Designed miniproteins, single chains, continued (2). Designs and how they scored, part 44

Each design is a single chain, and the fold is of that chain. pLDDT is the mean over its residues in the fold that is shown.

## One batch from the design tools (miniprotein)

Design m5514
Fold by ESMFold2-Fast:
Structure m5514 (fold): chain A 88 residues (1-88)
Amino acid sequence: AAAEGQAKIEEGQALIDKANELLKIGKEGKPLPEGEKGEELFKFFRERYQAALEKYGKDAPAELIMKEIIGVPVKEGEELIAEGKKLL
């Protein structure tokens, strides 16, 4: 159904946007934005960070953890967009 395809595309794009926003904030050395957007980004970061610690352990290098926080959601988002396009 077209509606299901569109929902998957929107979900995938949201994942990519959140990961890219975190990467941009980190590169610019700025704090998270205040309000709802900052709270959503912090929750997204925290959940992905905890998942990375469970997968790699507390002694994992920071570079590996950062790839899991940013790289994995970008890949998941790209896959959701591809699946959604097949349903259109």
Scores: mean pLDDT 78

Design m5515
Fold by ESMFold2-Fast:
Structure m5515 (fold): chain A 71 residues (1-71)
Amino acid sequence: GPEQLAADREAARRAAREMIENLKKKISEGKVTKNDLNAAIAAQLLAAFSGDEETLEEARKVIDEIEKKLK
């Protein structure tokens, strides 16, 4: 029901935020890899599912930063 969807979206939001924070730490340490880009894309999908626009915007910024470092 709607309560299950709300719980799933909240779980997705928390997972996306945790992934984003872990990726930000790796970016600051200069240790990003192609696998981190894949993780950032996964975080973006979770953020989009969650409906949290702030988390989605943060995921997009992390993707952009990782892409710059892989060039």
Scores: mean pLDDT 88

Design m5516
Fold by ESMFold2-Fast:
Structure m5516 (fold): chain A 71 residues (1-71)
Amino acid sequence: AVREAARALVDSATAVAGRVLGEIDPEQFLEAVRKRVYELALKLGASEADARRIAGEATEELARRLAELEA
């Protein structure tokens, strides 16, 4: 559940980024998504350590996808 919710959030963020990348600060966008994934993971019962790890993994995946959109 937690990992599936995080993946859905990253998928949604990737779609949004493709439309608004020229109008938004990429670093602020990545930080906002990281914070949301972290809070969502905690809400779904993840430990603080697991929530931090999941948020980090989600942010790295999103950053990779954003780099692909720039290429």
Scores: mean pLDDT 77

Design m5517
Fold by ESMFold2-Fast:
Structure m5517 (fold): chain A 94 residues (1-94)
Amino acid sequence: SAKAEKWERASESLLNYIENFKPPSGTPVHLAAASILQLLLQEAKEMELDESIIEEIEKEVRRMLATPDISAEEAKARVKEFVKKVKEKALESI
């Protein structure tokens, strides 16, 4: 479906963005990671994805904001795995 294609392109673009993302100097890693998750949340809301998916993304944003000691490597891995998981779940419901 066109909606499935749009979500797949959006999530793949975000994964590519994460792979090459370098936070601005002085930006805490957890805030940078939370900002990327907020982009995923905005796309999910605009595409009117299932409320359960939107809630799962909101929870991960809150969880990341509560992890100020996370390393860049850990944050990158965690966000990538989360985006992949949410991509698969959303595609099952579109």
Scores: mean pLDDT 81

Design m5518
Fold by ESMFold2-Fast:
Structure m5518 (fold): chain A 79 residues (1-79)
Amino acid sequence: MSLEEAEEKVRRLEAALAEVDALAAKGQISPADAAAMKQRITQEVAELAKEAGLEVSAEALKDPAAAIRELRRQIEEAK
């Protein structure tokens, strides 16, 4: 995929993470559901990095916010 396409997909993952955090803060989803959704976001970050020819470290992949920040940094450096 292109770096432009990867950047747009990262922005969508950032928005998805913010929505999960907002729903959890409002008590609209359980902590277990929030954790499962965050794990899915982390998996999508790893797949997106792979498709873009980039690699997010296993350490960064422990936290979806850290994984998103690392991928965004690599996309900017690759431009």
Scores: mean pLDDT 83

Design m5519
Fold by ESMFold2-Fast:
Structure m5519 (fold): chain A 90 residues (1-90)
Amino acid sequence: KAKEVYEELKKDLADFESRAKTATPEEILQLAREFAQRLLEYAKKGLPKDVVKSAAGAFAGTLAAHSRDPELAAELQKIARELMKEIDKL
């Protein structure tokens, strides 16, 4: 079961990274919020906390690379910080 959840996470993360490269500011905010929610669900399905944190790190890196606009960058960084805070509560 854990192996299947990990494979799902890997595919989801790769899809997110691919979609983020061409996303508009509005699209990236939606994609980021949706992925953060799914990542917490993967953790609840029994994926190890260190694996989830590693994926959250890759997610945060993708968001940091997306925009040169300070306002959008701040919103994306807030999403990443809130996600890490929720993971730490698990």
Scores: mean pLDDT 83

Design m5520
Fold by ESMFold2-Fast:
Structure m5520 (fold): chain A 85 residues (1-85)
Amino acid sequence: ATKEQIRELIRAIIRREPKEKILELAKELGLSEKMVLEADEAAYKAGLISKKLFDTDVKPSEEMVKLALEVGIEEGLELIKKAIS
């Protein structure tokens, strides 16, 4: 799995896509279920989502948390752009 594929998964999670769509996207991107759980946890710990999609407690890698923060900044900028346009 590439960093870009993981970023795409995190973006879908931040955008609050349905759980079924997140799992489908992960399969298309060749990402494991463990990576989905870690991405969900990372987005939650980064404050990007108010509620986790999965009721599991997994420790995300530092790299996963960094990717979540990067995607969160990008999505935050898009929301600001929409609000001020």
Scores: mean pLDDT 79

Design m5521
Fold by ESMFold2-Fast:
Structure m5521 (fold): chain A 65 residues (1-65)
Amino acid sequence: LKELEEQGQRIIDAFLARVKAAVDAAAAGLSPEEKQALYDRVVGKAQALAEAAMKELEELIKKLK
């Protein structure tokens, strides 16, 4: 069960890293303020989704105990 939690965290970390890389590429021509606003909007949403997914995984693990 610890393996499931560790794998879930690794998948989420990889997902967030890819989202950040995509935003950096898309924001290459933007001003620093525009880049920050885009980053906060997109990465903030991705972070919230990742937290929700991890919470679901924790509840599944709890049910299996």
Scores: mean pLDDT 77

Design m5522
Fold by ESMFold2-Fast:
Structure m5522 (fold): chain A 68 residues (1-68)
Amino acid sequence: LSEEEIEEFLKEFSELLKQNLSNSDLISEIKKLFEKYGIEISEDEIKQLLKKSNEQLLEDLRKILKMY
């Protein structure tokens, strides 16, 4: 992904975290967000990401997105 696509992804991801979603809805919406950017991700990988602090989560996402 380009740097601009990564920043847009992170913005959309942060907006999802601000919504009052159930865990299942949050995981579903995050999976759809990854698919929108052409990335396949498992529910288990999403669950592992969500265990992190918001700051660490966004840094780890930036690293992952640079691989695509």
Scores: mean pLDDT 79

Design m5523
Fold by ESMFold2-Fast:
Structure m5523 (fold): chain A 108 residues (1-108)
Amino acid sequence: SHMEKVREEALKEFKEIEKKVRELLAQTPDSDAELRRDLEGILLDVEKARQYLEDGDFENALRTAKHLAEASKELAERYKGRHPDVAKAFEEIAKKSEEIAKRLEEAL
């Protein structure tokens, strides 16, 4: 079905986002407690979105994807001066989360 294809692609894309966030966390020193907490927050939201998709809860997956996009945009603005590479990664996460949200909304 169309929804099964949307779910499969969303799960793959959230796995790539998770991988990117974990790579950023591994590169972040313990002294940067603010950035570590912000990255851990995004990681928890990605895990939550994946869990909703695996449970077939597409409405909550959509809400979580929208929140991920908004949160990632805010973090991109916060970090653009002091961590430009991290800010760029958050911009990419926001864009992908928006695309996932749009596909989920169109499939509902």
Scores: mean pLDDT 89

Design m5524
Fold by ESMFold2-Fast:
Structure m5524 (fold): chain A 76 residues (1-76)
Amino acid sequence: MLKIVIIIDGKEYVLENASKEEAEEFLNEAIKKVLTDESLPVEVAVGRVLRLIGAQLELEELLKNGGEIRFDLSKK
């Protein structure tokens, strides 16, 4: 049972009991939101995108092991 939580600038996005396809779509939507946010400095946006891509690459392992994964992408 896998739960993914992404927090972007105080907005929480939660996906529970996801299939691989649902989890991939959820992470892709988070990446799109970061890339289209013109208010973010480039350095912050790049860091957030790389972190989300890392999650996508590990997705099969994360789905096998289960648990809760949290990404807090809030500005410092």
Scores: mean pLDDT 72

Design m5525
Fold by ESMFold2-Fast:
Structure m5525 (fold): chain A 88 residues (1-88)
Amino acid sequence: SEIKEYTLLLMRAIALSGDILVALRRLPADSEAAKRLQALLDELNERISKAKTVEELRAVIREAARQHAEIVRENGLDPSLFLYEEPA
């Protein structure tokens, strides 16, 4: 059902939000990377609240996950620390 699919996507968004917070805890608080992660978390929360369809919500989560992975890679963080996995 659409409700079940929406719920599963919200659970993925929660996992991704947790991963952003884990990355924030492993970087210096005043770093540009930390500022980018905080902005990403704020943007993710705003876009989730505005998403009206399962397709829109999936696109929002996918883009946020891509940006998180980029920041993780650029800052030498271990990707195995993070729980979110993009469906192949």
Scores: mean pLDDT 85

Design m5526
Fold by ESMFold2-Fast:
Structure m5526 (fold): chain A 82 residues (1-82)
Amino acid sequence: AGKKAFELGRELEKRYIAEAEAKVKAGPEEGRQFVDELVAEASEYNRKAMEAVKAGNDELALKYNYLATGYMKAAAYGRRLI
């Protein structure tokens, strides 16, 4: 279970790193806006992870935590390009 959730987060990270590179190439405003959207998605998945823990669904919480981590890593990468 945890290994698949980790791989899902890594695939999401790779996808959004490529998208962040494309947005930064379009312009610094487009890049910044996209990075802010990635941060917002990470915050939403962290919120969903906490709700999953509260509901007793540790597997779903783990999945949401890895998705949030993927978004945050992609956002951090995109910020370095701006």
Scores: mean pLDDT 86

Design m5527
Fold by ESMFold2-Fast:
Structure m5527 (fold): chain A 99 residues (1-99)
Amino acid sequence: PIREPSEEEKKEIKELAEKTLKALEEGNEEEAGNYASKLEDLVLNTMPEVADKLMRAVLYLATAAAFESAGDLEKAKEYREEALKLLREAAELAIKEAE
């Protein structure tokens, strides 16, 4: 069962989403991932579409790591780029839904 986020949760969601976008813009993928992980914990029971995008981003990052380990650097890059795009989309959607 999905519930509405509280006003305090909306504020925290918006702040974490904005920090995720800033980290992505600065090319700091590790920092973006850390903020996105905190965002996921808040949206799991409040914003299912945001949660789904974050979960898919994690899956694509794992897939990219697997291809990199197999020596398929081109596929690894493709999946990493899709993961970063999903992180950006999730953060933008979280900001919109928290408003």
Scores: mean pLDDT 86

Design m5528
Fold by ESMFold2-Fast:
Structure m5528 (fold): chain A 89 residues (1-89)
Amino acid sequence: AREKALEYAEKAAKAATEQAKKAETQEKLSAAIGAALSAIGAAFSARTGISSPEEIASSLRGAAESARKAGDEEGAEYAEKGARYAEEA
């Protein structure tokens, strides 16, 4: 469960980073950066064991919301899957 939470958090972070590069508005750029930072934080927490599964899931749910605001449906799906795996850990 934790390994899959990490995998999907890293995929969400990569998708958000690529979406930030394609952002045509300041609003979408800010949302994509927010999604990337939340997903990176979740991946760090999953790798190090510093945060609880609930905290990792919460960060990934935040990443999914930010990804949707950025127009990054792929990143949002990865973040939601990561959150689900974190909750099952």
Scores: mean pLDDT 82

Design m5529
Fold by ESMFold2-Fast:
Structure m5529 (fold): chain A 90 residues (1-90)
Amino acid sequence: SMSDEEKIELMVENARRIAELAREDGDIGAAEALALAQEAAANNRAVPEELARAANRAAAERALELVRLAAAGDLEAVAARLEELREALA
């Protein structure tokens, strides 16, 4: 079985690949996916299985946002966002 750390690494890698494709193609679907993940995170009053699923989606979308900021060259925003994520996961 995969550890939580390995799952996060896999989600970050997948988010990076999605961000690369979105950057090349200008895929507007990526913005919709991010909005849905944020909505799911905001409505987190479900049973534990749904909470875990929403958290995994939220983590992947946060990773995607982080990759997009890095691709844009906004390293200060990347650092601030990463700190927020570390605090939220602690």
Scores: mean pLDDT 52

Design m5530
Fold by ESMFold2-Fast:
Structure m5530 (fold): chain A 93 residues (1-93)
Amino acid sequence: DSEGNTVLHLAASSSDKDVRNLVKEILKLHPQLAFVQNSQGNTPLHLLASTVKSKEEAEDLYKFILEVFGEEALRLKNSEGLTVAHAIVRDPA
């Protein structure tokens, strides 16, 4: 779209946990898609991190990223300098 969002960015921003879990499954199969940045420098991982609703979801996402992509993915910065790790811990986890 006009913000440079892929379908994966839009799905990662979904309020539906099942849709967000599907994004994680797609990223496991196509890990290169995790590094695609939109116009704000946000990857699908940044958007997943920003949409997790509970401490349990945040912990699961952190473990998922670490297992699939490693610590380097947690250090990905958007245009504001926000890392994926920062996005996860900014919510009440």
Scores: mean pLDDT 77

Design m5531
Fold by ESMFold2-Fast:
Structure m5531 (fold): chain A 90 residues (1-90)
Amino acid sequence: LPEVVVSDEEIALRLADADPDGDGTVSRATLDGMVEALRKVGVEVSDAEVAAWDPDGDGTLSEAAARTLLRRLLTALGAYMARLGAALAA
């Protein structure tokens, strides 16, 4: 599979969209949306993995957790798009 490279700058831009207040936290609703998006593109995300991204269970994610989620989502999306492009070219 082609390697999808996601830069820290790209993740920072996506984080700014997810955290418009710039307080370094992302809401649980945003987390749930990202998990749903990952599952829709065929990435299995366990409840234990989701809990690891929100360790306090307070409904907010740290910037580090949100960055990990965004990197995983963008990597999965890139892989999905690459597979779709290959299927359409065949």
Scores: mean pLDDT 66

Design m5532
Fold by ESMFold2-Fast:
Structure m5532 (fold): chain A 91 residues (1-91)
Amino acid sequence: SEVERYRELARKASPEVQILAAATALSLGDYELAKAFAEGAIERDPTNDDALYLLAVAYAKLGKVDEAKRYAEKITNPKLRAEVEKLIEKA
C-alpha cells in the first residue's frame, strides 16, 4: 500500500531528517504525518528529546491527551516538557 511504502521510506531516513519532517508536518497542521515521522525517530533513538517532544505535541493536537502525557514524561529537557504540558491543558 502507499501508506506502508511511506512508512518504510520514513523508517529508512536518518533520525535527524525524521525530526525535521515531523516538525515541518506540525507547522503545516498535519498531525498524523508528524506522529508518523516522530515515531520513526523514536524507533531509532528512544531517548531523543526533540523526537519525544514532537510526538507528544502531535498526540496532544490529535486529542490523545493520555498518550501525549506519557511521551511528555519521558522528555528530560524541562522547557520542552513544560511546553507540551501547557498544550495539553488547552486540549
Scores: mean pLDDT 81

Design m5533
Fold by ESMFold2-Fast:
Structure m5533 (fold): chain A 93 residues (1-93)
Amino acid sequence: GEASRRYRLGPRARELLAQVGDTRDEVTLAEIGSRLYELLVKLGLINQEESEDTYDVRGTLLGEILGKDKIKLSEMKEVLDALFARGEIRELE
């Protein structure tokens, strides 16, 4: 099923996930999304006590991948789409 579909990570995506302790080369989309959320929390970019959902990613590897200085939490799909567009996430057979 789609929920169990595995994807291979490119070098940039692996560097992002390694920052939250995930060194696997093959993950599901749900695992990628979960690890990216953990990364945003670790970097202090998500503050659950704040009303703003816009975070500064300037100078981070994530900002380099996205080509953006700011990201919205609601734009996590755009993060995944950017990783696919750069070839950093590829579906496995």
Scores: mean pLDDT 70

Design m5534
Fold by ESMFold2-Fast:
Structure m5534 (fold): chain A 94 residues (1-94)
Amino acid sequence: PLKEEEQQRLLELLEEVKKLEIEEIKEKLIKSKDYREIMIYLAVLKEKGVSEEELKELLKEAGWTLLVEIDEAAEAGKYEEGRKKLEELREKLK
């Protein structure tokens, strides 16, 4: 579980990221090594109208191919494959 200090940091990051231009958010996402920060960047980019195809390419460029594979498995109805990929992601985040 997230500590209260980390939750507050992520909420503050979300509010700041909402104020940024799309190109700046994309650059921050590619350079980020924090999964939770990447999820915030993705959420804001999606809200600003960036396509899901472009978001998947950004995730691959950032080295988070597992997140793209999980999403693609879910879209294709391959729930068993998606579940296995999610377990791999969980192991990496230990």
Scores: mean pLDDT 72

Design m5535
Fold by ESMFold2-Fast:
Structure m5535 (fold): chain A 79 residues (1-79)
Amino acid sequence: KLILKVEKADPKAPLGVTLQGTKIANVTPGSPADQAGLQPGDEILAVNGQPVTSMAALEYEVAKTPAGSTIVLEVRRAS
């Protein structure tokens, strides 16, 4: 398991990822997600300590985080 911190510049701004459920499908180069070290294939298990099991729950926890704050993600990386 990895703990990654993503800067959220704007409450409505995308972090620079495309999702398939809670799994990262793609990471936009230079985005906040890329700078935090997220990689395609990472599965997001929790956001700010709150477990997430669906894309909707993940989006809700991210949207709830204020602009200028850090989002703490627990991820599982396939090896």
Scores: mean pLDDT 75

Design m5536
Fold by ESMFold2-Fast:
Structure m5536 (fold): chain A 86 residues (1-86)
Amino acid sequence: MEEKRKEAIIRRLKRLGLPEEVAEEVAEAILNKDEERLKEIYEKMDPKQQEALKKFLEIEKEIEESLERMREAIDKLIEERKKKLA
């Protein structure tokens, strides 16, 4: 699962304009939740690469927030069903 997630992140970063080598380093830092490493990579990026990374992180946050809302809605439906079981 980790390998497939890393490849998916790399593909998305490449679509936003990051070179493969930079996208791979960024994906690794994101998967490891290494904020310090991500900041070091970001500081070494050119302005276009920095903009692409910011856009990627904004999209990731929106996706995570949407998934969390779906999860909460499903959990609520499960709880409602359990309460109706006599």
Scores: mean pLDDT 75

Design m5537
Fold by ESMFold2-Fast:
Structure m5537 (fold): chain A 116 residues (1-116)
Amino acid sequence: MRLSPAQLDAEVRRAMVDMALSVAKTTSKDASEELLKKVAEVLERAAQTPDPTMATLLVGIALGASSSRDQERAIKLLDEALQATTKEELLEIARKMAEISDPHSSDSLRRLIEKA
């Protein structure tokens, strides 16, 4: 292949962040301004890391929060994710975030945690 894996991953990462921000603005009309601000912070950090997968998954779950209580919980968990320095901390945050999501999303997230 002509592109290095790192270059390809960087382009994919940027495209995922751009798409996620676009989707958040158009589909999550009921999302609070504070939630959208935290989503943007997490995605901006994800764009600068080699592994954005967990961050983009957490953002997707957070944007699915339908009640003000669940949105407040999602904001807090995203803030904790921004401060996380280890994979183990991110997996614990992901486990808590799964409680906000539907059963299918929870199962997918649980499988990611089990594989880590």
Scores: mean pLDDT 64

Design m5538
Fold by ESMFold2-Fast:
Structure m5538 (fold): chain A 68 residues (1-68)
Amino acid sequence: GKKIGQYIGIAVDIVNQAKKDFPNGSFQQKVDYIKQKVSTMTDYSDQDKKIIYGWAVIFLDSDVKYAP
């Protein structure tokens, strides 16, 4: 809901980290990395993790670049 900006920021950061760690990696390798990172987060509920993961996959698929 109203924290969507925070979820988007976290999702973009995870996607950028996946791209940095796997610059020549496949889409699936980056998706698996994102799943692992989101699932191990301690600061977020399962519902928050689901939202963050959803946004991260959308951004990875769309090759969205976040410019703060």
Scores: mean pLDDT 75

Design m5539
Fold by ESMFold2-Fast:
Structure m5539 (fold): chain A 64 residues (1-64)
Amino acid sequence: MEETRRKLEEEFGEPMARIYLSFLEQLDAEVDSAEEAVELLSEELRRAVERGLERSRRRREEEK
């Protein structure tokens, strides 16, 4: 968690990192096991990253 927080702060800044951490805390409250929480977070993060990368890639192609 601490490493993830520092990466978010470096890349997106403190305000965005705070929002993301709040979302993670809310997700954790709904999950009964740590393993389930990690799996849900990893899957959602992976999908969000894939969507973000595709969005960024298309935007760059339109700009060039």
Scores: mean pLDDT 60

Design m5540
Fold by ESMFold2-Fast:
Structure m5540 (fold): chain A 86 residues (1-86)
Amino acid sequence: MELIEEFKKKGSELQEAIENKDAEKAKKVAEELVKIVKEITETSSPEEAVTLATLALNGIETAEKETGADLSELKKELEELIEKAK
């Protein structure tokens, strides 16, 4: 599925931003990841949605800590998606 491949690609881009301590890139990639997770949640099972949202949340929490980017709103959106899918 194209969305799963995009999710993997954006996860890798987020990891690069973390390694480079690039707060601007981390925020941009995190926004794109949240958008992809929302699209997957609309078309996938609740179990798959929770798994992918949890993986994205963990990545974004690491990015916020390592780059100093303000990703609080994006983390809240993912937390809401996880709760909604339960």
Scores: mean pLDDT 82

Design m5541
Fold by ESMFold2-Fast:
Structure m5541 (fold): chain A 90 residues (1-90)
Amino acid sequence: EEEEKEELRLKAYQSFLKAIEAVKAGDDETARKYFIEAGEYFGKYTGDLLTNLFIALTAYRDALRPENQPLLDKMAEYFKKEIEELEKKR
């Protein structure tokens, strides 16, 4: 079960990274899709689907704001690091 939970967390971080890359590329539809997917994976990981979907949709909305664009690079680096650490444990 622990390995299955880490797989869900890995998939959530991968989906968040893809969502951020889509925002930076101006692909709003793809960004929304991956933010929702990340929220679903985190919801399965934590057992709180509604809260994680709400957080993901809020993050999607906020990521589209021009004032938040400089933060997207820092968020992408964070998720890349988390993905690398989780992959090392596999």
Scores: mean pLDDT 80

Design m5542
Fold by ESMFold2-Fast:
Structure m5542 (fold): chain A 90 residues (1-90)
Amino acid sequence: RSELLQLVRPKPPLLALLKSAGATKDVLTLGEVEELLIYYLIKEKLLDPENPTLVDLSGTELGELLGVDEVDLRSPEFEERLRSLLTLIP
């Protein structure tokens, strides 16, 4: 998707989380942010094998940042909440 090539600057709390997942830059594409979040979820063992798109974020740093206890990674709600933690670069 062309939107995955959109450059973004994550807000400081999200940037810190992404750097813990392997981010080396302050400016990333949306696709890189999504890949780093998936890597974070795998590393922290937050993915449910029965529902790999539905993630229990209760008590997690990512859940606190997104303001949700559970999220579907393919939902518009996830994309909207993630976007609230990003500054889009034109």
Scores: mean pLDDT 77

Design m5543
Fold by ESMFold2-Fast:
Structure m5543 (fold): chain A 65 residues (1-65)
Amino acid sequence: GPEIKVELDFTNEEKAKESMEKLLKYGIEAGPEGARGLGEALRQGVLSGREKFTIVGKGSEASVE
């Protein structure tokens, strides 16, 4: 499938809500395996201590830029 890039921003509540809405929409469209990959990449991004990061998804795999 196509490469998905999702720019996420958790610096404030409004941007965090927008970021979670984007991720939810892409997760629904990607299906269960894609959603799992996006969720794992989100966890890695948050645990890295960054407030801004990009998730890149391709099929069932996703990574943090």
Scores: mean pLDDT 79

Design m5544
Fold by ESMFold2-Fast:
Parts: C-alpha cells; sequence; structure tokens
Structure m5544 (fold): chain A 88 residues (1-88)
C-alpha cells in the first residue's frame, strides 16, 4: 500500500480536518482530502463532482481554482507538485 509523508505546510492544512500524523496511508490521505473538499470547497458541478476552491486555503496552497473530486490521482499529483506531500 502506498504511503505519503506530509510536509510542514501539508500537515498545517490537513490539521483542519483532524490529521495529527506526518505519515498517512493512501486511503487515509484520500479520506482527509475528501473531508477538506467538503469543508472548504463549493460543489459547482454535481454530475462532474467539480469543487470551486478559489477562495479557500486549499486552493491557494495548490494554486488552482477548481478540483475534480472524482480524480483522485490528479488531486494527489497536485498535492505532490505543491510540495504538500511526498510519496514514500
Amino acid sequence: MKEYRLSEEGLKLMSKVGVTEEVLSEISLLYAIETLLEKEGLLVDEEKRIYDVSDSELGKALGVDKLNGSDQDGIIELFKKAGLIEEL
């Protein structure tokens, strides 16, 4: 099973949804991301599962205005590119 290490910035962001661990399994990471999208994102396309994150700390950290909540691989790649997580 893939594991990910949160950076200091990643842990600060994920602490908003109760994450206290620096290393997360892929399942735990995806659950935390889903919870963060529900908390900070606005669902603008229900059929496509597109969230507007432009006014959120999540959107600012990732450098994006919208996220597709169904594209788990794309979201993980955005978190890696933003320096929020590292694959172990």
Scores: mean pLDDT 83

Design m5545
Fold by ESMFold2-Fast:
Structure m5545 (fold): chain A 128 residues (1-128)
Amino acid sequence: MREDMLRTAELLEQAAKLLGQARDALLQSKTDPFNSMNQANALVQQALRLLQEALELAEKATSYTYGKAKQVLSLAQEVQKQLNQAKQAIKDDVNEGLKLAEQTAKLAHNLQKFAEEAARQVRELAEK
């Protein structure tokens, strides 16, 4: 249980870092929209894989840890959905695509902070 909680926290921390990198990539969209959005998509997909592993470990730990991992995964899926919408929009209207990319960057930043806080809470509970 404690080891599963600590590993869940580590995976949430790694996912948070990837979401922060995805935000940074999206902020470069004005200069290189297609490459920036594709880089952000790869980083979000990597974060989603880590979050799925975190959810599996969290299920073996506690209902609290599972709830935190599930919330972070759900929000990361929403980031991926918005990013896919931005990638589609930019094909028809570059300005609308860039606006959606900026909104997705803000969502990714908020999710990074949420994931970091969730990891901290899980780690503190495990260290009791």
Scores: mean pLDDT 89

Design m5546
Fold by ESMFold2-Fast:
Structure m5546 (fold): chain A 71 residues (1-71)
Amino acid sequence: MELAEEAAKEAARKTEEGVKEGKESGDPTRYTALSLRGIGDGLDVVLEAIRASGDKEKAEEIWKAAKEAGG
């Protein structure tokens, strides 16, 4: 669980970085693309960390919650 929480922080950081890069581009299309990339990278990090802990069921649950929180 601790590993998943640490991965969630890293995921949030990657998401924020993507959004920031997109915003600084001044291009709405680039903003959307970079933000989505950051979100995808963040979710992937969380899933990999939880799978590494051996709890694949929990990985799916947290990924679903993260997707819902982002929309």
Scores: mean pLDDT 67

Design m5547
Fold by ESMFold2-Fast:
Structure m5547 (fold): chain A 67 residues (1-67)
Amino acid sequence: LPEVDVSALPEDPEEAIRALGRALGLSDEQIDEAIERYRREHAGQPGYVPAVVMELVARERPELFRR
């Protein structure tokens, strides 16, 4: 996995999802899905941004979670 510093993410949750998703190799469509999921389920809760992106990465790119 590329090392991602979550403390360096933008304060805007939507921009943070775009930045983190791009860093982890998600497509634009997958990033849009993550943003819609965040807005639907976690609106106003930016602490859920990493969890929403990582759940999508785990489902779409499970090979990246090798330890």
Scores: mean pLDDT 72

